Designed miniproteins, single chains, continued (3). Designs and how they scored, part 33

Each design is a single chain, and the fold is of that chain. pLDDT is the mean over its residues in the fold that is shown.

## One batch from the design tools (miniprotein)

Design m9193
Fold by ESMFold2-Fast:
Structure m9193 (fold): chain A 117 residues (1-117)
Amino acid sequence: GLTAADYVAIVEKLNKKEKSEEEIEEVARKIHAALPELDFETVKEILENSKDLKEFIKKLKEKDEALAQQLLARLEAARLAVADPTASSEAIMAAASEIAKEYGLDSLGATPAELLA
């Protein structure tokens, strides 16, 4: 599976103002590997038409809200794990809940175990 560092790198690349085709393809392959239900070509197309993570998640939500929730949960869990490796499951769930609200989602649909997997 992807490491926390892989998910952090995805966020950093998505938030770059200028992205190469190679960077887009790398991110699309990593997202497909993490969520096999999202095919590579679909992820690549959404990435090519998204300027940042927020726009990417909004466009993904239009195609599959549950997969958008799962991806956002994993990205936030990875961010917190890299920033604070001692973070509790409660802190991870609280962060996931706040990000869900920011993106207009009721919840991220993930347990602490799923967020850390």
Scores: mean pLDDT 73

Design m9194
Fold by ESMFold2-Fast:
Structure m9194 (fold): chain A 60 residues (1-60)
Amino acid sequence: DALAFARALKAENPDSPIAWTALGAALAQAGRLEEARRYLQRALALDPDFEPARRLLASL
């Protein structure tokens, strides 16, 4: 399960914008767009210039 994997990745790497972005992407694929947006915003709080999170958030 992509969501379970992404959630585990975030738990192991709470300060990684990659982990938060991966969880956001998995939530977006599951159709949980509001939750995806919240997690992508958290990724950007860690690194405001993190392009993958900015791009994905803009596409939601």
Scores: mean pLDDT 78

Design m9195
Fold by ESMFold2-Fast:
Structure m9195 (fold): chain A 74 residues (1-74)
Amino acid sequence: MAEKTREELIREIAEAMGIDPETARLLFDAVAGNPEALEKLRKIFGDPSLTRDQAAALIGEGMRRLVERRRAAA
């Protein structure tokens, strides 16, 4: 199978979750330890207590939905 680029993966996760690609990119950056990305996510989701672990859980949800989309396409 073809390897997906980071940007392609971010876009597919964003589509699977129903969010824009910039929000998905911020999720990845927050999990990577970027505090500015985490603060922007808190504003986007309206949750001032959003943690890096919660951002990781959202990526996991997006990955699960992406896998289902890929299975449906096969």
Scores: mean pLDDT 76

Design m9196
Fold by ESMFold2-Fast:
Structure m9196 (fold): chain A 55 residues (1-55)
Amino acid sequence: SAAREAALEAERARQLAEFEKYLQENVLSDVADQVPKSIAIVEAHLEAQREKELG
């Protein structure tokens, strides 16, 4: 479980970095103030999904 948890944590971090880059490159600068909030929502969703996969 610890090894699986570590692997999911690393994958989550990688996916978050990719999503952040995608949002910065593909979302209009006019919503730049909303990008951190959008990332937080995605991060919360991935965290919930990680708990579901570990449970």
Scores: mean pLDDT 73

Design m9197
Fold by ESMFold2-Fast:
Structure m9197 (fold): chain A 55 residues (1-55)
Amino acid sequence: SMEAETARHIAALERLAQVSPRDIVAATAESLVDYYEKQGRFDAAAAIRAALERL
């Protein structure tokens, strides 16, 4: 499902945050936001932004 894809990307971002500097995590989150916004999935893009703010 589309919700499952968003959840998997959030989990991947959280795993990345454990081993990578903040600037890499932020750049990855921005790429995911652009990916979802291009698809018109604005709720998913907002979820990625919210996940980044928690990290």
Scores: mean pLDDT 87

Design m9198
Fold by ESMFold2-Fast:
Structure m9198 (fold): chain A 80 residues (1-80)
Amino acid sequence: VLEDLQRALDAAEAGDYRTAVHHLSRAVQELLDRTTDPEDRQRIADLHREAVAAIQAGDLETLRRQVKRLEEFARRVEQE
């Protein structure tokens, strides 16, 4: 998850938006597969939509913010 989120940021910074969306979607799918709480699942889905919109708009500041929030979810699911 964390590696895919970093790859998404790197691709977006390079202007490769297709690769950025691909890695972001992989990270989000793994997070959703490991998250059972409906409220957390909705928040992850909302962050994914915002991050995809940021990639499509070339808004790297918003993308970095949304990725940091997704990284917080990734760290929580990796804590036993």
Scores: mean pLDDT 80

Design m9199
Fold by ESMFold2-Fast:
Structure m9199 (fold): chain A 69 residues (1-69)
Amino acid sequence: SDLVEQLLEIAKEYAEKGDYLAAAMYIQLIAVIEGKEVAEKAAETLPEKARQVALLLLEGKYEEAIKLA
């Protein structure tokens, strides 16, 4: 959906600025709207570190995500 594309673009912008936690939070919002599978596929398109943080948040590994970010 257009909304998922817009949220992913915002996530990519935060990742480019080095704000990996903010990037991951937008992926979490995609999960709330479209489900975890769509969010996981969206996260795969992020830069490596942002992708890792996003996947940890999607798995509920909040402390590990914050430490990596």
Scores: mean pLDDT 86

Design m9200
Fold by ESMFold2-Fast:
Structure m9200 (fold): chain A 67 residues (1-67)
Amino acid sequence: SAAETVLRIALAEFERAESVSGAQLRSLGDALAALGDPETGARLRALGDANASKEEAIAALRELLAR
């Protein structure tokens, strides 16, 4: 799916990044909601609002891709 493709790209980028910002997580969440996955979008936006760590963000993306 388009949502899965976006998640795979985001995971690869986050793994290579020094850090992940809350703004990046919120933007990713908004993109997934627009692609028809509002629940995953809301989860990622909430992680961004909480300023989740890079490790937490990567763990969430891996969990979502394993389903």
Scores: mean pLDDT 84

Design m9202
Fold by ESMFold2-Fast:
Order: structure tokens, then sequence, then C-alpha cells
Structure m9202 (fold): chain A 75 residues (1-75)
């Protein structure tokens, strides 16, 4: 489904951001933020209700977007 494709893309983005945070020795709190996003996305992939699934993916998207902005500021 399109939602599953979106969730898998966001998981790949979160993994890439995690690598970049590790490379710059970022504080653990920011790695925890990405771990939360991954947990939400894994939940979304198991969720059968389309509304709950979309809400979870949207939350993870906002979290990952925030992490990207934080990374830019820390570089």
Amino acid sequence: SELDERARELLRRADELEKEFVEIDAPGVYLDLLDQAKTILEYALQEEDPERKREAIDLAQRTIDLAEKILEKLK
C-alpha cells in the first residue's frame, strides 16, 4: 500500500539520520528521538486501521523532519 511504502521510506530516512548523528557525536537525546520515530513506524506497519496507520506515519514524519532540522543546526 502507499502508506506502507511511505512508512518504509521514512524508516530508511531515520536510519540515515541516525548514522549522521552518530558521526557528529550528537547527544543521546536526539538518537532517542529517532528511535521513537522508528518504533512508531514499526507500529504503523502492523496497524490495520487506515486512519490510525496514517496518524502514526504523520507523527513519525513530523519527528523525522524535526530531527533533520536539529542535525542541520548541529553541523
Scores: mean pLDDT 88

Design m9203
Fold by ESMFold2-Fast:
Structure m9203 (fold): chain A 100 residues (1-100)
Amino acid sequence: APTVTVEAPDEVREGGTAKVKVTISNAPAGTYRVFVGLTGAGGGPVGQSEPKLVPANGTAEVDLHTVGAKPGTYTVTAIAADEDGRVVGEGSAEMKVVPA
């Protein structure tokens, strides 16, 4: 099964943009559509990236905008879908939003 690995900055400034690195491993050849979201404690989404195309067994940087996220600890989640739109993998990392 495909493995999705997420590398997020330890901290991002309030209202800033985080550069999130997403790696797809152990995947059949092809291109995957990756969505990155920012979730606070309690599970509600507070930010999302635009979709990014990531090649099988490759890495891409995704810009995650934190506009509207208040200072605190968040989970960065990446969801990878195949060419048919089926979700094939998910990965997460922690990131802190710090005051501007």
Scores: mean pLDDT 78

Design m9204
Fold by ESMFold2-Fast:
Structure m9204 (fold): chain A 78 residues (1-78)
Amino acid sequence: MSTTVVKADPEGFEKLVKLVEERLRRVRERLTPEQRPELEAAEELLREAKSLPADDRRAVTLLTAAALILIGIEFELR
């Protein structure tokens, strides 16, 4: 397991990934075809974040961007 004894940040990152993945799944159930490009952008950002080390600051930034896109989709879906 890739955790650091000094920092618990990797565990927090994994939890955030799961939360974003769960949100993606829920948004997909309500998604219209018009919102699909935004969903695909969020999926790509999540995929990139997951490819990076859990303690990489870029991974957190990408994950946050994905979450914001999903919030935007939910707002547009009303």
Scores: mean pLDDT 72

Design m9205
Fold by ESMFold2-Fast:
Structure m9205 (fold): chain A 93 residues (1-93)
Amino acid sequence: MSREEAIKVVAAGMLLVAAVTAVWLGDYEEAIQAIKDATELLVSVLREKGREDEARRIEELGKQMIDAAKAGNVEEVQKLAREALRLAIEATD
């Protein structure tokens, strides 16, 4: 993983932590925006590496996280966020 890729993955991780916290606080608009921003960062890293299948999977996880956030389901957002970060880290090694 390059330094630039590592910075984007870390930034996405921080945004996903913020999203989980926002859902817990009932700040659903902030949670949805953080999920969108995190998803965009992870997708950009994966597409730059030619990992299109993994990029599409991150987009699907992002949609599922938004639906879970709208439902106020903190546990599901946290689970999906962890899966997205794991997939991105594994795909960038």
Scores: mean pLDDT 86

Design m9206
Fold by ESMFold2-Fast:
Structure m9206 (fold): chain A 80 residues (1-80)
Amino acid sequence: GIEELARRAIELAERAIELAKELGDEEAIREAEEIIEEARELLENPSDSLEAILRAIALVLRAIGLVLDLELKLEKKKKE
């Protein structure tokens, strides 16, 4: 449900924070923290609305995109 999606978004965002710390990317840390905060809001205010479902999906996609972006930045840093 929405709770499972919110939990996944938090787990992915926590991964992004680890990657961002490796890069010294403070902006990415803030973005990941925003994802965690929004996901926690979904957990604290449970709703079965389509809007809540779409928000949960969007948070997971944002977290995935952030992790992928940071992994690519780490790879580029190694390559120069």
Scores: mean pLDDT 84

Design m9207
Fold by ESMFold2-Fast:
Structure m9207 (fold): chain A 73 residues (1-73)
Amino acid sequence: MSAEELLKKAEELLEEAERALREGRIEEALRLAEEALELAKEALKIASKEQIPRAIGLILRAIGLILDAELAR
């Protein structure tokens, strides 16, 4: 996968995780956010200079969502 493909997939997973969390599906939200975090980290390893801020933003968003999901247990 290219960095762009990884970033897009991470964004999609985070949107799904946010919806799952709003619906009270805590375990699904946590899993989706963890998958998004993995993809964002992988993207960061191969990211161009212009993609680095986006990759970092997605990593921070995923961490925040994981924390929110754990606190919602």
Scores: mean pLDDT 86

Design m9208
Fold by ESMFold2-Fast:
Structure m9208 (fold): chain A 65 residues (1-65)
Amino acid sequence: DKIEVENLTKLGMVQVEELEKLGKKETAEKFRKKIEEAKEANDVEELEKIVEEAAEELNKAEEEK
């Protein structure tokens, strides 16, 4: 579903920007690449996994604050 791919891509990109703001530039770069690859493959399941993993990394980074 194109709408699901677009929504998950937007969410993932927001998470990437937040990781960059927290100084996790390398982690953000890795997630950005994964999101772009999954978007090109139109892979909703992979995008969901990426978003979940990015949320876990954001939680870890926020606790380091």
Scores: mean pLDDT 80

Design m9209
Fold by ESMFold2-Fast:
Structure m9209 (fold): chain A 76 residues (1-76)
Amino acid sequence: SRKAEEERKKRKAELLEGIAEGLILMTEGVIKISEEKVKNASEEEKKKFEEENKKLEEITRESAEELLKEAEELRK
């Protein structure tokens, strides 16, 4: 029935929103651990990890935005 389909769409939207939040939180945690790990590293190594962390943040942001956009479409 259409009612069951709407409920399924709502649950999928909620799951996608939860996954997006989880990805952001996990990435923040990974970056924090990475920063602590490189505190005693060389300046060159610190710069390399900083660039890698920026790329990870950007990829995670793009992925989260895509998931949230899909969730928004499902809620229409």
Scores: mean pLDDT 85

Design m9210
Fold by ESMFold2-Fast:
Structure m9210 (fold): chain A 77 residues (1-77)
Amino acid sequence: APSSPAEAVRKIKEALEALSHLPEGTRIAAALIIARIPDDEVAKKFLEKAQEIDPSLPVGEQNKLIAQILLELRKEA
C-alpha cells in the first residue's frame, strides 16, 4: 500500500475501540477492511456505518453487513 504502515495501525486501533460493542470476530473483520482503505474520508464513513451494526446479530450476519457496507462505499467512490 502507498500509505505508511503506521497509518494502517492507527486506523486499526481506532476501529477496534469504536466497535468495542461488537464481538471480537466482527471488530477484527472491520479493522482489517479499514486498514485496506487508503482514503481517510471513505474509511471514516465505513467506520460510522459499521458502528450502526446490531451487536445482538450472529457474527456471520454482522460480517455480511460489513461486506455490504464496503461494497456500497466502493460503488459511491
Scores: mean pLDDT 77

Design m9211
Fold by ESMFold2-Fast:
Structure m9211 (fold): chain A 79 residues (1-79)
Amino acid sequence: TIAALLEAITAAARAGDGERAAALLRELLATVAARYAAALASDDPEAALAALRAELEAAQPLLDAAGAAMREAGVALPP
């Protein structure tokens, strides 16, 4: 899940494993892109996109934690 990937990124960054954190970030981006594409291809794209948005909003604290951990580990995200 998106939440599990964010928790894994935070754990890898805190462990000092920047390579694993970067690989997990790429996996997260691929997962979100796939979920977006699946939502657009669904029987009800509006409802599917609203559900994805709600999941991403619920995951915002985990995203903030992952971003902070990566910055502390020296992995700067572009603005």
Scores: mean pLDDT 80

Design m9212
Fold by ESMFold2-Fast:
Structure m9212 (fold): chain A 58 residues (1-58)
Amino acid sequence: SAEEAEKARRLAEEGARKLVEAGLSPEQALDLVRLNVKDLSEEVREAAIEGARRGVEE
């Protein structure tokens, strides 16, 4: 759902940012997010990946 996608985007952005702050590369953080959502719906996966991209840019 759109609500689930928005939540996933927000959580992935925060999570990816924290992973990079903890010492992972942006690429490693993005790959971990992709793995965590690989079995979810396309809408949720796309939202999470977009959120993660924003998180690693900061």
Scores: mean pLDDT 83

Design m9213
Fold by ESMFold2-Fast:
Structure m9213 (fold): chain A 100 residues (1-100)
Amino acid sequence: HMASEEEVDAARRHVADLLEEAAKLIEQGKYDEAIRKLGLEVPFAALVAATVAYLAGREDLAKEMIEIAKETLQIADDLENGADPEEVAKRVRELAERVR
């Protein structure tokens, strides 16, 4: 395998940290910043984490990270289209906990 477990853990923690930052931005009423983070930064980081997990032989984790990328893109779209920010922040925090 080309990637280490330490690299997998670092990539996964980065995704979780970005999700926690996005939830905090929503709680602060900074919706445009949160939408950008959920629609660009988090999906990119999750796809990087998926690649690292795949190279480490962690195929199930790689698939989970791809699903996280898909879910965050959907959450960004929901928030942009007027979904309840409190429920969106809760969903984002639940994803962050799952990724940890």
Scores: mean pLDDT 87

Design m9214
Fold by ESMFold2-Fast:
Structure m9214 (fold): chain A 57 residues (1-57)
Amino acid sequence: LTPEQEAALQKAIRASKAAMDGNFDEARKLADELEKEGFTGQAKAVRQLIDEAERAA
């Protein structure tokens, strides 16, 4: 893994944790950062998780 890929993975984990904790604003911010960095797949996965968690709440 490159340092950039490692950082993106950690950011995705943090975003998922934020979504599970009900902190949807923080999770969306992290997903936006992932997309801006070019990690579109990870950003999409995080956004799907946020949408599901928010709908369930």
Scores: mean pLDDT 80

Design m9215
Fold by ESMFold2-Fast:
Structure m9215 (fold): chain A 75 residues (1-75)
Amino acid sequence: SLQEEIDLALGDIALAVEYEIIKRNNTPEVKEDALKNIEKIASKFSPEQLKALLERYKDNKDIRSVIEKVLKEKE
């Protein structure tokens, strides 16, 4: 549906923003908050969408770990 397409696109944008925050910030507090935001964003995705995100963020271990955690909770 159009709503599902919009929600996915907004989730992708929000996740990309949090990824940029992690890349540009070395403070543990900012990184921890960004990872919590990624977990909340990922919780709205389907298992198939989460698997696609794992491929996209395969080189970032922290983001990958959060997505894998959310995927386990949905499977």
Scores: mean pLDDT 78

Design m9216
Fold by ESMFold2-Fast:
Structure m9216 (fold): chain A 68 residues (1-68)
Amino acid sequence: KDKKNKLLKLIGEILRIIGEIFDLERQLKEAKERGDKERVKELEEQIESLKKKLKKLMEEMNELMKTL
């Protein structure tokens, strides 16, 4: 029944992942400016992986909010 504490933990995890995505998007822009096609692909894959994880956490948060 500590749904509020679980929600706060999920929010913290979501914010951390958003920060990581922002840092990777910055690196992606720099790699594109350098013409580093291999690094661009690596960064796009990492960003996609983090976005999938973010979606899962947001779905967990949404399910918790339905019961509040």
Scores: mean pLDDT 83

Design m9217
Fold by ESMFold2-Fast:
Structure m9217 (fold): chain A 109 residues (1-109)
Amino acid sequence: MEADLRAASGDPFVALVGALLEAAGDPDEEIVIEAPPPPAQAGETITFRIGGVSEAAVEQVIATLEAQGFELTGRTREGGRTTLTFVTNARDLGGLEDGPATVVLVFEG
């Protein structure tokens, strides 16, 4: 991945993608988006799947997203897989309407 996300570091969506890329630790690691392309609308869910991520990187992602106004509403760990569920305002993800948008992050060990 050669995408330069530095130019909009104040954008919560850019901060989310940046945190996920840092957590992956490898620029050729595949991040899969299973929802409509950003921006997320009210009531929508964006899902990201990331491999090879350490527990320390998961905690760093949580800290980064909470600093951007994301609310951690769910955390599960089963074997090598950690699933985080966040809620934010869809407008903060570039959506056209106020309302809860859900972000699900799946970290494969």
Scores: mean pLDDT 63

Design m9218
Fold by ESMFold2-Fast:
Structure m9218 (fold): chain A 99 residues (1-99)
Amino acid sequence: SRAAAIEALRRRLEAIRAQLEALRALLAEFKANPSPESLQAVLDQISALQGALQQLDVDIDKAYAAGILSPEEAEEFRRELAELEAELAELEAELQAHL
């Protein structure tokens, strides 16, 4: 149903927000205790987040094309996605500054 599809997209946004908070914690641990293992954990989390954001972008566009999302709903999802992409880019830049 339309409602179920929209709720699934909202849950994916919430999951990505939780993964970004996990990335912040991993990055803080790497900065406090640098090791190959803590660096790899940060890189793996960044890779996972990049994939999740890319897939969500595709799925938002598909939901809009299918008429599941109104123009206003699609704009709101794209705005939230852009905010999460910006947060990830900030964390990637913070990591790069410590390499």
Scores: mean pLDDT 91

Design m9219
Fold by ESMFold2-Fast:
Structure m9219 (fold): chain A 116 residues (1-116)
Amino acid sequence: MITLTESGGGTFPAGSSVRLSAKITGDTSLIGVMSWERQRPGQPPVLVAEISITGMTSYAPEVAGRATISYDREKSTLYLDLRDLRPEDTAVYRASVVDLATGEVYTGAGVTLTVV
């Protein structure tokens, strides 16, 4: 079973930068796409960024140019770097991975980011 533990949240001023981290544990041999999703208060979850096992990245339009997704294989840690933070970046952020053996998607409990 794969588990994700997110960290790096908290309260940050508008215009600052943050790094969110997701430690991935369990059998990571067959991890496919890794992603970050966010859920703003009263809104459905939306995809923010994805990275493939080959390093191909994609970003939602609202964070394009402000976000970087990266994966450290040696540390089994997925990162989301956000710069030029805005009040609308206030959300619960969850990392997810696809298990290629089963097709199951595993998500973490999430980390809260508040921008003031």
Scores: mean pLDDT 85

Design m9220
Fold by ESMFold2-Fast:
Structure m9220 (fold): chain A 98 residues (1-98)
Amino acid sequence: MLAEEGRKLLEEGIKAYSNGDYEKAIELFRKAVELFEKAGSPEIAEAYRFLADVYEKLGKYEEALKWYQRALKVAEEAGNTVLVNQAKIDIEYLKKKL
């Protein structure tokens, strides 16, 4: 199922991210985004947040900001208060670096 495949890719991406393999993490998180989008799953917001985290680690702050903003929008629409609060903090921090 698309959403279950997306969750598996998120888990694999998180492992790559934890190992410092940021390029592989981006590839896996982007694939998760595609699957969640096709499934209509609000879990896409988690994939957006992880993409933003990787771009921030790479010093690509403008790209990271775009993904955090996408994560925030979906999280607000889904009523995911935890992710909304996390994304707002990350956005505020990045705006101070830009």
Scores: mean pLDDT 86

Design m9221
Fold by ESMFold2-Fast:
Structure m9221 (fold): chain A 79 residues (1-79)
Amino acid sequence: SIVELVKLIQEAVKAMENGDVEKARSLLRQALEKIRELLEKTTDPVEKNILRGLALALAQLARKIGDETLSKEAMELAN
């Protein structure tokens, strides 16, 4: 669900604030896979726009932790 995605991203931000880069990376990767799954299943354009917005946020967070590969994958979903 979108609520689960938001929680994963919030937990990733908390991990980043605590300096736990590896936990943040893992949580962001889990969020990316959930976004991909939901984008494949949804036909609602409003839900698709929300998911793309979350993917964009994920890309920015991934860049902050130095994960360029994850950032690129998230940007691909945001488009």
Scores: mean pLDDT 87

Design m9222
Fold by ESMFold2-Fast:
Structure m9222 (fold): chain A 56 residues (1-56)
Amino acid sequence: MEARKKIIELLMEGQRARNAGDIEKARELYQEALKAAEESGDPVSKLAAERLLKSL
C-alpha cells in the first residue's frame, strides 16, 4: 500500500508551506497526513503529524 509514501509527501509539503509562512496550508496538510496515518495504522507518522500540528 502507498499510504506511507503519501503520508511522507504530505508532511514534506506541510513543512514547505510552514517555511513559506502559509500556516493554514501547513495545518491542512499536517491534518491530512494525520488522517492518512490513522487510517493506515502508522503510529510513528501519526505522532509526527500531531507534533507538527502543535508546533504551528
Scores: mean pLDDT 81

Design m9223
Fold by ESMFold2-Fast:
Structure m9223 (fold): chain A 85 residues (1-85)
Amino acid sequence: IEEIIREAERKAEEARKLALEAIRLGAKAGNKRALALGIAGAIKAAGALFLAREARRKKNEELAREALKTAEDALELAKEGIELA
C-alpha cells in the first residue's frame, strides 16, 4: 500500500506543477477554459495529497487507491489545460 501512496503523491505533485503552468498559460492567452482546467487540476491535486496522507495515517488501502485515482484525474485536467492554452 505504501507504493500506491507514493505513486499518488508523485502524480499529485506533478499535477500541481502542471496545473499552475496551465493557469499561467491560460491567463497569458486569455483562455478561460485553460484557466478553469488548471484551477480544477490544482484543487484535485490538493485533494489527492490529503487522501494520501490519510491513507498512510490509517493504513487504509481503499483511501490509497482513491488518492491515486484523484491524482490521475488531477493530471488529466492539468494536461488538458496546458493543451488548450
Scores: mean pLDDT 85

Design m9224
Fold by ESMFold2-Fast:
Structure m9224 (fold): chain A 65 residues (1-65)
Amino acid sequence: MTPEEKAKERGENLAKTLKKVLESWGIKVKDVKIEVEKLDDGRYKVTITLKTETGTRTYEYIYPG
């Protein structure tokens, strides 16, 4: 498994957790998008976008590889 694949898998697991938290607050999640970008220093930027009934929420984290 590549560092990029690991970054994406961690992003998917985080997105599942975030969805559960939002739904526990009564916020319906309609769509989940995960984007992985390789940075110039070899790290990966992971962007998680959750489309909800009340709007869009975006979360970012850096995966070091």
Scores: mean pLDDT 80

Design m9225
Fold by ESMFold2-Fast:
Structure m9225 (fold): chain A 56 residues (1-56)
Amino acid sequence: MEEAKRLEEEAERLEEEALKVLAEGTKSGDKEKIREAAKLFSEAMRLREEARKLKE
């Protein structure tokens, strides 16, 4: 339970960071920032999947 909660919290933090980076990238037209945001979202989803497996 504790480990799964930690992973979910980390995923939420990464999603928030990704949204901020995406907003900055889209406003400035910085394609590198947009790609960075996409990677952060992918990592967050991976952590959520890992947390789900720990709850099984």
Scores: mean pLDDT 81

Design m9226
Fold by ESMFold2-Fast:
Structure m9226 (fold): chain A 60 residues (1-60)
Amino acid sequence: MKKKAKATVDYVATDPDGLSVKKGDELEILEELPDGRVKAKNLKTGKEGWVPREALEILE
């Protein structure tokens, strides 16, 4: 089962590979990097990209 996460803050991506999220959005974790970035899919918008782990609550 893939990990889920929830955005804890609004985050606006400035990079082409980044993912913008709104506080309360549910995400599916696709990949985690040792440097604290995660690749996630926003389940509300269907968009994928990189978001800082600090902007997310990992739900298991």
Scores: mean pLDDT 79

Design m9228
Fold by ESMFold2-Fast:
Structure m9228 (fold): chain A 97 residues (1-97)
Amino acid sequence: DELARRAYEAGKAGDAEGARRAGEEGARLAEEGLAEGGRAVAAAGGGAAEAGSAEAAREAAEGGTEAAKLAKTAEAAAAGAAGAIAGIGAAFEAGGE
């Protein structure tokens, strides 16, 4: 939300540097979030398989929930980057009309 709004506002105001930085930050956070989520899921799955117990399975499920939250955060960051691009695009289309 915040990154998307900030990027769009910067684009509309003609602050190309601000819009670019917000977009880059959003993309970076999305990549980091996905990498973290992937690692958390892999670690939880491996631990559960190793232990072979109901307790380990429950811990793996909890790890999966944490990874899902990270993935959602990454999606939100990617939406922020898309917002920056859309704002710039809108400015271009307005100028072309």
Scores: mean pLDDT 54

